# Designed miniproteins, single chains, continued (5): the designs that were tried, part 104

Each design is a single chain, and the fold is of that chain. pLDDT is the mean over its residues in the fold that is shown.

## One batch from the design tools (miniprotein)

Design m19830
Fold by ESMFold2-Fast:
Structure m19830 (fold): chain A 67 residues (1-67)
Amino acid sequence: MDSERLIENARKAVEEAKASKDPLDREIWRAFAEIYLALAKIHFPDDTEAIEELEKLVREADEIVRA
């Protein structure tokens, strides 16, 4: 898995969170986005652009959960 695949997976998680009507399902998809960010920080710590994009996606998922 490369950093681009982690970003793609995180984007899919955010889209699923937006599509979910159940608050618990939104929370689960947010957790997946957070996992992809954690994996990027562990495996690609020098890929600052990818980490920043993943942090942005995690914030977007967090906003969906709080809505």
Scores: mean pLDDT 84

Design m19832
Fold by ESMFold2-Fast:
Structure m19832 (fold): chain A 110 residues (1-110)
Amino acid sequence: EEEKIKANELLRKGMEYFEKGDYDKAIEYFEEAIKLDPDNWRAYRNLGRAYFAKGEYEKAVEYYEKAIKLSNGKDPVAYRNLAEAYRKLGDFEKADEYEKKAEQIEQSLR
């Protein structure tokens, strides 16, 4: 669909700004991508990464969990990112759990 093509263009633009360290602009682009394609789990994962980079770890967790749900648990990158966010929040048990989950998914894909 046209909306999904445009959402992917916005996702790429958001990633360009993320790589430049402009996290606020990255967030704007990722949010626009989600408006056009609300099932785009990659956009949610990248939105989580941007909030993580800003030190907003609780928000990062929320968006990573959304990405995992929309991907039906098939995104090992979102699980690794979620584990790192939980480490920053001091929840080492959840961090270890999600890191192991990411490894299991990666092994199942190879």
Scores: mean pLDDT 87

Design m19833
Fold by ESMFold2-Fast:
Structure m19833 (fold): chain A 67 residues (1-67)
Amino acid sequence: MSREEIWREVDLLFEAIKYALEENKKSKKPISIRELYQAIAEGYRAMREGGLEDAKKKVKELIEKAS
């Protein structure tokens, strides 16, 4: 894994974290920290496979399902 690839992965992870925190804040029923970690992990996976928009949809679905 190149240095540039590592930094891209870090940026994607930060974006997944930020989005999950914002969606949890917007939720009428805050989800547990464990469910939030799961949403972040799935969001990061989706970003790597399908890009940012797919990741946002996945995180939102998981938070709504857990709420």
Scores: mean pLDDT 71

Design m19834
Fold by ESMFold2-Fast:
Structure m19834 (fold): chain A 68 residues (1-68)
Amino acid sequence: KEIDEGVLLIHVAVVLVLSKDPEVQKLAREAGDAIVAGDYERAAELLKQLSEKSGLDYTPAIELAEKA
């Protein structure tokens, strides 16, 4: 659980560093907040929206959140 949380937070941090889109940054922050809160169902949904909005493949992070 804690290791999965750390990996998910690294994915969110990478998006926040690489993206200049305020909507993508907002989704990444909300996903990070959900991960820290242990709400992995919400985190998975936010990561799916982030993938759709950014055009980047977050499938590994989404799968990890769904399993956590």
Scores: mean pLDDT 70

Design m19835
Fold by ESMFold2-Fast:
Structure m19835 (fold): chain A 77 residues (1-77)
Amino acid sequence: MIPKEAFELEVEGTLYAMSGAIYEKIGDYEKAAEEYERAAELFEKAAEIAEEYDPEYAEKLREAARLLRERAEELRK
């Protein structure tokens, strides 16, 4: 089974991603980008831990991180 640490990092990353989405909706693009970057870092860390236990789950986390980094870059134009 996936180590609890990976799940805890995923939950934390999700909260940062939600915070980023809220900042984006209110037009605070700099804070939104910062929150999305933090979320991506947490998902990448979770994926590293999950890789040996559940490669599909790790891939999903890396995909989420990639999309979050792309969105953050768009907001920092």
Scores: mean pLDDT 87

Design m19836
Fold by ESMFold2-Fast:
Structure m19836 (fold): chain A 73 residues (1-73)
Amino acid sequence: MSREEQQRVLEELREAVEALLEDPEKAAQAEAAAREIEAKAKERLAKAKSREEAEEVLFEAYLELTRRAREIL
């Protein structure tokens, strides 16, 4: 995974979160989705055997968070 791709995903996530600040109902939906994604990521991280695998799991979690946040908006 490239450093530029990771930075883009994090920036898109930040933009989505900022958009949710004016709608607390949508923010609550996004928080519930984030908790589901976090639980799945933690299970996958426990099984990761290398730093590279762990970084991939985290990046996939960020992508899913961004996707779900934009779906809720």
Scores: mean pLDDT 74

Design m19837
Fold by ESMFold2-Fast:
Structure m19837 (fold): chain A 55 residues (1-55)
Amino acid sequence: MSLAELEARIRALLERLRAGEAVDPEEVQKLIVQLAILDPERAREYGREYRELVA
């Protein structure tokens, strides 16, 4: 999966979460971990956004 594909999938899940839909935490975490291998800084940003949405 490319960097752009990983970001698109993470963004889609975060958008669903903002809309009040149920999202599997393990699915989000798995994508963020995969992104961290390619771009650790961007993965950290998405991880922060996710934590803020579920807090």
Scores: mean pLDDT 82

Design m19838
Fold by ESMFold2-Fast:
Structure m19838 (fold): chain A 78 residues (1-78)
Amino acid sequence: MRELARRTLEALAAGDEETGRALLEELKALSPKEQAEFLREAGILAAERAVAEGLISESLEELKKRIEEEARKLEEKL
């Protein structure tokens, strides 16, 4: 899941429409649980990048906990 999230973020950043389309088809085929895991991993990667670039002042650990809590809430609803 983390690898899929990383590839998706890279494709979006590069403007690679063909890879982006293929990745979106993979995402659509995922179960709700796998979609929640993807969102958690993508959120963590985005948070790591934002902290590294100085865009946010929150600790990476606090952001990870918040992302994990939201993903868990999403799974509980499924």
Scores: mean pLDDT 72

Design m19839
Fold by ESMFold2-Fast:
Structure m19839 (fold): chain A 59 residues (1-59)
Amino acid sequence: GNAVAAHLASLPAEQRAPVFEAALRRAKAWGDEDAVEALRKAALELGDPAVLAVLERLA
């Protein structure tokens, strides 16, 4: 299982997208392509529409 997806799923639904967005922006700012790919995969595995909307907007 994806540990990032599991962590996001443990958060209140309204906190998932902001936490994901902060993590994705940081990974992109650092040029960490492995972290960006892991976050993309976590968003797809989680299937949360708000998280997927952040991924579509920033990816």
Scores: mean pLDDT 83

Design m19840
Fold by ESMFold2-Fast:
Structure m19840 (fold): chain A 85 residues (1-85)
Amino acid sequence: MTPEELARAAGLTFEKRKPERVEADSPEAQALVDELIAAAEKYGAGIRRVRATPDRLEVEMDIPPEAGPAFGALLRRAAEHMARH
């Protein structure tokens, strides 16, 4: 899949890559974060930051408002799916 295809799915033209920092306190939290990042990479969201704590997961992404709803729904589903796994 090309960067253009991935960026278009997120409604943004940018380089897809993992965030510089990922904060996770346990193997379970790290696995959840890794799955979320992998999903975002496949869809070209360009995650800027991920923070994972025992009681919550926060993610910042580079997507425009136009594509936000579609990508936001995808990312939310990915996070919920990973929480189940």
Scores: mean pLDDT 54

Design m19841
Fold by ESMFold2-Fast:
Structure m19841 (fold): chain A 63 residues (1-63)
Amino acid sequence: MEKIEEAAKELSEKYGVPKEEVKERLERTVEALSKGFKMPVSDGLIELAKLIVEIDLEAEQRR
C-alpha cells in the first residue's frame, strides 16, 4: 500500500535503517494487526503499525 511505502521512507530517513527492512517490518506488523483483530487494513491500522515500528526502532538505537 502507498501509505506503507511513505511510512517506510520516513522511518528509514529518521533512523538510518534501509527502507526495504522498515517496509518489511511495517508490512508484517500491519498483517499481524489485521489478522489479530480480524479487520481490513485501514489508514488507522497503518498509523498504529508505524507507531509500533518507530517505538521498536527507537529502543534498538538506545542499545
Scores: mean pLDDT 78

Design m19842
Fold by ESMFold2-Fast:
Structure m19842 (fold): chain A 91 residues (1-91)
Amino acid sequence: SVEKGKEYLEEGKKYFEKGDYEKAIEKYEEAIKLFEEALKENPEDEEARRLLAEAYLNLGEVYKKLGDYKKALEYQIKAGMIDLEEAVRRV
């Protein structure tokens, strides 16, 4: 359910803006799970893929705010891998 994932992504952004990083992580992880499930059902879902990359970047930013630079880098790499896969698909 891409729509439900978008709702969790927006909730995560609101918690992040309020400085509630624990709840932001929870909501972003829920969004990631839903976007991954959508891509498992339809690997060609470009919207789900874009939203997954956005969720990874946002989660990485939360970990950066928490000083967990290892986790922040891991999620930035995951988002970058989504972008590279999309670029290769366009050849």
Scores: mean pLDDT 84

Design m19843
Fold by ESMFold2-Fast:
Structure m19843 (fold): chain A 86 residues (1-86)
Amino acid sequence: SSRENAEKALEYIRKAIEAIKKGDIKEALEHLKKAREYASKVEGGEYVKKALEYIEKAMEALKKGDTKEALRYAELAGKYILAAMS
């Protein structure tokens, strides 16, 4: 269901945030890819679109070594998934 996909997206965003905090960049990218996969299966709305945008920005920040910016974007993605679930 859309809700189950949103819950899985949020789970992987949280795992990505923890990996970023530990400096595990490869694991963080893998978790963000899973978060993107599940978020893309959530039926649309402005909140889901914003969450997907911030997941992509977090992944690009990690590839550039901008861990602080990646953390900020991942946290924003999580907030928008939570908003989509309300």
Scores: mean pLDDT 89

Design m19844
Fold by ESMFold2-Fast:
Structure m19844 (fold): chain A 86 residues (1-86)
Amino acid sequence: MSKEEFDLEVEIALVEMEIALLKRQAENVTDPETRKKILELIEEAEKLVDKARQALANGDFETARKYIEEARKKVEEARKLLDEAL
C-alpha cells in the first residue's frame, strides 16, 4: 500500500471503532426520541464509511477523505447528543 492509502485505512478504522462504541452507548439512552436521533446519525456515518471504503478501493483518495470527514461530523453530532443524554 502507499502511505496515503495506509493512512486513509487507519482513519477509516478509527471512525469504525468510534461508531461501534457510540452504538453500544446509545443502548443506555432512555429517551426514545434522543436515542432515535443518535441511531440515525450512526447509520448515516456507517453509510459514509462504506462510501469512503469504496472510493479508497477505486484509488479515489480525495473522495475517500471527504466521506471520512463527513462521517466524523456525524459521529461528533451523535457524541454530543449522547453526552447530553447520559
Scores: mean pLDDT 86

Design m19845
Fold by ESMFold2-Fast:
Structure m19845 (fold): chain A 83 residues (1-83)
Amino acid sequence: MEEAKKLLEEAEEALAKGDTRRALELAGKAIELASEDVDIVERALEIAGEAMRRQYLAAGKEEMAARVPELVAREKAEVRASL
């Protein structure tokens, strides 16, 4: 539990610094460690989604970036429905 929360904190710091790749990696690790904790998984999905959105914008893929919030909302709903 503490390890997954620490990974989320580090992922948020990476995202704040513009390191979207590291933010994605750390958020993914948090999900792996705490897959049964809805709050941790939802927060990790939010961080991963924002990192992906920024990567798409940097690559000029505005349409894909615009779809990220909807995909995150869908995944969060599925996580809540599973638990």
Scores: mean pLDDT 81

Design m19846
Fold by ESMFold2-Fast:
Structure m19846 (fold): chain A 77 residues (1-77)
Amino acid sequence: SVEELLRQAEELLREAEEALKRGDLDSAQKKVEEAKRLLEQAAELMSETQVSPDTVRRLAELLRRARELEKKIEELK
């Protein structure tokens, strides 16, 4: 489901943030890439189903977090 994909992406982004705090750039990057893949799948499913405004907002926030983390990781390389 869309909700499950968003939940998994959020968990991966949290793990990426913790990896980044530890200086583990490789793990952080891998988890951000995995989260982005799940968010892309969620966006595709959302185009085919009726979803709540809260679900749309969650997707937007998670995509934003992924972009911010990707930028921070790139700056530290």
Scores: mean pLDDT 84

Design m19847
Fold by ESMFold2-Fast:
Structure m19847 (fold): chain A 66 residues (1-66)
Amino acid sequence: SMEKLIEELAEKLLEAHKELLENDPEKFREALEAYREYVEASDHPLKELYLAVLEKAEELFEEYLK
């Protein structure tokens, strides 16, 4: 399903940046926000998918910080 694809991609994004997430979570948050703004301003054909993945990544990141 699309929801499972989004979750899997979000989890892989966090895993790929695990070192930054563990050592400098504020910088990781700033990077996610900057990329979200970049995607939101674009006319990319996969814009909605990228935004959904970034939103899910932010949710997982907030859960990680608890």
Scores: mean pLDDT 83

Design m19848
Fold by ESMFold2-Fast:
Structure m19848 (fold): chain A 62 residues (1-62)
Amino acid sequence: SANEKAERAIEGAKKVLEENNPVLLRVAVHELTELLKEYGSVLPEEKRKEIEELIKELQSKL
């Protein structure tokens, strides 16, 4: 489901934040952004906001 895909992507992105690898940070930003484009309309607002906040945190390390 869209919610399961979002949860897995969020978990992956949080691990990437801990590793501080710029290549992985850029990949995580891209994957979360594409997820929001494809599934944002189906996801709960709280989940969309969590993903948007993660994108900003990932970008802040670039």
Scores: mean pLDDT 82

Design m19849
Fold by ESMFold2-Fast:
Structure m19849 (fold): chain A 74 residues (1-74)
Amino acid sequence: MSSIEKKLQKLFSDVTGVEPVKLDDNFFRLGGDMGKAKELVKKIYKEFGIDIPLSDFINNPTIKGISKIIESKK
């Protein structure tokens, strides 16, 4: 896993309460809801300095998908 994927795995686990979270696990299928998605996006901003629109998160609700967005915005 990349360093970004490892950090995202911790953030996904913190928000969902599920461990382990796999790279392709869908956030909403792990029991995440819209409130938890907003919280995760805020935590991603604090950790990486990157603002992910909630719509981008909804369309890419996996560690693998979000890590690609973060890499594209660095």
Scores: mean pLDDT 83

Design m19850
Fold by ESMFold2-Fast:
Structure m19850 (fold): chain A 83 residues (1-83)
Amino acid sequence: MKLPPMPDEIYEAVKEDIERLKKLATEGIKKAYDANDFDKVSEILKVLNEATEKINEAAQRGDLDAVRKALDEAIKKIEEIMK
C-alpha cells in the first residue's frame, strides 16, 4: 500500500517507523498469502488502509504525535495478526 505524501518535516521525523510498517506489512502479506490464509491478508490490508487515512489526516494537520500514534498502532496490529 502507498502511504500518502506528507510534509517533509513530518516525513523526516517518522521515516523509520514508515519503513518498519512497510516491511512488516509486506512480509506479513507474503507469509499469509504463501500459507493460503486470505483472511489474514485481508485483515493486514484493512489495517494499512485505516492507518494510511489516519496518518494522512494527522500529517495534513501537522500533528506529529498523532502520526506517530497511528504508525505505532498499525505496527502493533500487524504484529498481533501475524502471531
Scores: mean pLDDT 79

Design m19851
Fold by ESMFold2-Fast:
Structure m19851 (fold): chain A 74 residues (1-74)
Amino acid sequence: AAPPPQEVIDAVYERALPRAVEALQKHKDDPEAGEAEATRIARDEAVRLGHPDQAMQIAGAVVERAREEVEKAE
């Protein structure tokens, strides 16, 4: 149960990252809600791509990247 393969993270990242960034940006007044929505988006995408067992780990990586993108775009 090592971290998910980078190729799997990259696939979810490509599909979920823009939506996760948007979720964080629209919930700027409630960061907890924004992070929860971004996590759900990334988790659902990971499950859809066939990786339910690693969905939370993948979601965490995607949300972390989305936070970096929001901070860069300010």
Scores: mean pLDDT 77

Design m19852
Fold by ESMFold2-Fast:
Structure m19852 (fold): chain A 68 residues (1-68)
Amino acid sequence: SKLSEEQLKAAIATLERVLASLPADSPLAAELRALLGQMRAAYEAGDSETAQALLREAGRLVARHVAA
């Protein structure tokens, strides 16, 4: 399912807060920072499909670390 613009914006903000809570040297922090940069660029370019695909990837990355 496609996310609304507001849902995507809220999800990006949530991931930015997660990134801010992680140690700076964390592998998760490095990967999440890269994904957030790409996701923000896609969102600003109006490429909602790319932004949503990157959001799903970021969600999978975070879920793997929460399960550890």
Scores: mean pLDDT 78

Design m19853
Fold by ESMFold2-Fast:
Structure m19853 (fold): chain A 55 residues (1-55)
Amino acid sequence: GSQRLQQQKQVNERTALAIIETGRLLDLELRGAPQEEIDRLKAEYQARLDAIDAA
């Protein structure tokens, strides 16, 4: 596909992941999860963003 369509797809996928990430972070914070678990979730989220950007 064109580079423009690929960029739009990446933006849409990043937005969907951000919504999921926000919900998961709120759940962990409400449960009083340890900081290490929160940091791990954030690292996994960043890795998924990097994968979208690489595609």
Scores: mean pLDDT 79

Design m19854
Fold by ESMFold2-Fast:
Structure m19854 (fold): chain A 91 residues (1-91)
Amino acid sequence: EALDLLNEGLAYYNEKKYEEAIKKYKKAIELDPELPAAWLNLGEAYMELEKYEEAIEYYEKAIELYEKTGKGSDDLLERAKENLEKAKKKL
């Protein structure tokens, strides 16, 4: 299920295995493309890999989905917006 894949990705991310985390997050998105947390986590993994253009794209998608679906907390939306601005400053 999408949430199980999201949790597997988070486990890899916490081990600093960002490429493995990305694979799990992408599979979660394949199952549930409207899961904002998966897009946020994907962006954060790309930030750690210094792939700022991709990180920006994924943070913007997470923000769009948080605003459209109401899925997730205000804290997660704020984190996505703060991370988006941080990524933009890296370009």
Scores: mean pLDDT 85

Design m19855
Fold by ESMFold2-Fast:
Structure m19855 (fold): chain A 88 residues (1-88)
Amino acid sequence: LTKEEELDNLDRTIEQTNNPEIQEELKKMKEALEAGDYESAIEHFRKALELMVKNTPNGDEEGSKKLIEERVRGFEKRLELIKKAEEA
């Protein structure tokens, strides 16, 4: 897993998103990731996921919150792996 793959995934998600607020948060996430500001990238990713859940209220409310936490944690782990790979 590479920083380039994360950026490609973000670009694809931005292109597929028709909600301007979600696009804005994902763009800020991308800019933070490119700058190596991983804390800001994580924060903007969380905001984007919260907006996505708010706009697609299908299923369990508690399950949605759990999904956000799992997605954010997964992203944090991927950023740590990218950071370690770049330091190696």
Scores: mean pLDDT 77

Design m19856
Fold by ESMFold2-Fast:
Structure m19856 (fold): chain A 106 residues (1-106)
Amino acid sequence: EKEKRYKEAVELMKKGNQLLKEGRYDEAIKYYEKAIELAKDYPFLRAQALLNLGIAYLKKGDYEKAIEYFEEAVRLAEDTVRESGFIGRQLLERAKALLEIAKEKL
């Protein structure tokens, strides 16, 4: 049940990441949105998906949308860093850095 949704969300994230690498940003966004829906119970995975959504919008030149998703990713990552340890801190640092970059482009 819950474990199956987690695995499905991870696979959707992997597909989104591949599409992002290929420059297929709109398709990557759809995969990340589906991953977020399945990851309702997994705040850390949701934060990762939100960060990648922000990156996709940043690459599209939609800086305002990128800022929104990076801010949400930062908030969620801050809430989970205590439980996620090193990997949570890395996600938080990346989200904060990308948020700063997006704000400078706006």
Scores: mean pLDDT 86

Design m19857
Fold by ESMFold2-Fast:
Parts: C-alpha cells; sequence; structure tokens
Structure m19857 (fold): chain A 56 residues (1-56)
C-alpha cells in the first residue's frame, strides 16, 4: 500500500541519522497521516521519535 511504502522510506531515512533525513521523515509523516492508516502513522512516529532522541 502507499502507507507501507512511505513507512519503508521513513525507515531508510531513519537509518541515515542526519538532520536532513529528520526533515524528510517529518514530510513523510504528513503524507502517511493523509492515508488514514493509523498503524503506519504509529510506526512513522516511533521512527521519528527515536531519530530525534539521537540528535537531541
Amino acid sequence: SEAEQLVAEARQLAAQGTRASLSQMARLLERIRETGDAAAVAQARELIAKAVAQVN
């Protein structure tokens, strides 16, 4: 599904561990949210939270 593809992209960005990848993950989260897939939104939020914790 579109949501699954976007979550996969977020995982790839999280693996990069850069501020640029964090910005791209935030944009992907908005797109995932628009799909209405609550499970995908939860997965993306967890990936972003972990990445943010590493930067902060």
Scores: mean pLDDT 80

Design m19858
Fold by ESMFold2-Fast:
Structure m19858 (fold): chain A 90 residues (1-90)
Amino acid sequence: MEEARKLVEEAIELEKEGRYEEAGELYEKAIEIDEKVAKALMYTYLGEQAAKAGNLELAEKYYEEALKIDPENEEAKKNLEEVKKKLKEK
């Protein structure tokens, strides 16, 4: 679902810029097009933000939620494995 993915990627960039309202509007459009893709990508992004904040347990939880929605999401799988390695070395 190319359109939904592109909208979520643009929403993430807007959120990084602090443009939260505009990010929310694009994310809602993505959900209307493909709810599963939009939610899986958003959980993957939230996991990345949690990991950057040093909250590896929260990051693990968000990546697990992404994989419950889309078990074949390679990005979420890769990020989850990285978080698991960091938790083991913590």
Scores: mean pLDDT 79

Design m19859
Fold by ESMFold2-Fast:
Structure m19859 (fold): chain A 55 residues (1-55)
Amino acid sequence: MLEKLKKMSKEERAKMVLKAIEGELSEEEIKALGEYLVTVEGLDKKKVEELAKLL
């Protein structure tokens, strides 16, 4: 999953975030998206972990 996220366009990643908010992603997909946001986009790991717990 993480490797697929790295190859996605910005538009495709935005759709993944919307699906996460709507509760349409699996726990594995939410985890992979969180890892992508921390490692590639440089977001605060603690904030991403808190967001993932709410989804």
Scores: mean pLDDT 69

Design m19860
Fold by ESMFold2-Fast:
Structure m19860 (fold): chain A 68 residues (1-68)
Amino acid sequence: MKKVVTLTATVTLPPGGDVAEGAARAIKQVREKAKALGGTLDFTSVTGRAERLPDGSVRVTVTAKVTY
């Protein structure tokens, strides 16, 4: 039976960093992790969150489901 796992990638941007660029980098990391597992990434399951930190940096977290 195929297994489903949730993969997460986090990218921290410097102050004034572009959240869209951070999200693209995090998605790329999740895709690379999915390929390393030999699994299929469910792009419809991709969710993102951006948090501004007290120093002005931005943390972007992307989560997605992979079947392998």
Scores: mean pLDDT 80

Design m19861
Fold by ESMFold2-Fast:
Structure m19861 (fold): chain A 60 residues (1-60)
Amino acid sequence: SAAELAAIHDLEEALEKAKDAPEETRKLLQEALEYARQGNLERASELVKEARKIAPEAVA
């Protein structure tokens, strides 16, 4: 869906920006990307929220 493609794109950009972020933040964003690729946008959103709690600057 368009929403899935948009989420995948946003997460790929977030991971690119998070290259120097804490390892835990990068792991959460990578897991979120995998869930988005599976169409599980709810779980992807939860993982993005957890990443934001650790490093808000790494997540748009």
Scores: mean pLDDT 79

Design m19862
Fold by ESMFold2-Fast:
Structure m19862 (fold): chain A 79 residues (1-79)
Amino acid sequence: MLTDPEVIRLEAEVALLEMELSVLKLIASRGKPVDVELARKLLERARELAREAERLGDRETAERARELARELEELIEEA
C-alpha cells in the first residue's frame, strides 16, 4: 500500500502540535504566563489540520486535531 504523503504530513504535523501543547501546559502548571498568541496560532493550525484530515478520510488524525483544538481553546480561556 502506497501511503499518501499528505496523510504522513498531517500525522506528523498533529504530533508536533501535541508536543507544543504539552510544553504550553507544562509552563502553565509551573505558574508561568502562557504565550496566548502562540496558543492562538496553534489553535488555528489544529483546526486547519482537522479539516484536511477529514477531507482525506483520516478520521483518527481528524479526531486528534479536534481534541488539540479543544485543549488549546481551554488553555487560552484559562490564561
Scores: mean pLDDT 82

Design m19863
Fold by ESMFold2-Fast:
Structure m19863 (fold): chain A 97 residues (1-97)
Amino acid sequence: SEEKAKELIEKARELVEEARKLAKSDPEKAAKLLEEAIKLLKEALEIASDSQLPELASVLKEARDVAMELEDLLPEKTKKLLDELNKLGNEISDKII
């Protein structure tokens, strides 16, 4: 499951990086990529070891930064994405503490 978690985290990072590139030119596609990244991060969190939580948290932070860039363009969809990212961040924090 640790190898699977690593693959999910890496795929999520790639989706977040692509979303960042598209945030200004195609905000709808960027939001969809963030939704997919969040699903992968949620799946990774269920199977991740404690040693993988910092990397997962790092990708989550990058996803949050991209979502904030989308807020002016897609306020309603961005609010939902940020709510999901904040919930996931709290779950990671609970596992570390």
Scores: mean pLDDT 85

Design m19865
Fold by ESMFold2-Fast:
Structure m19865 (fold): chain A 107 residues (1-107)
Amino acid sequence: SPALEELVRLLEKAIELLEEIIRLVKEKRYEEAKRKMLELLRLLGEAEALARELGLEDVAALLAEAAGLVAEALEYLLRKDYEKAIEKLERAKELVEEALRQVKELL
């Protein structure tokens, strides 16, 4: 399905962005990390909407939870709690990786 292939592409890009954001936070490049987190939230919203359109409610729920964790990480970053920001981002990555695994099983 072209729509499932598009969802895989969005999820792979979200994982790439999560890895980049985690690296940027560890490198103390906080303004770049914040910009990439806003891009990631948009991308996760697009992926969640597509998952819902495809009737993939479990995938959509994982992506909604991941987006919530990214938003929490952004708040921790603003409060200069970098350790908790990284923890939330790593958990968000695990959820996106699980969503990707579930979508790939449908191909």
Scores: mean pLDDT 93

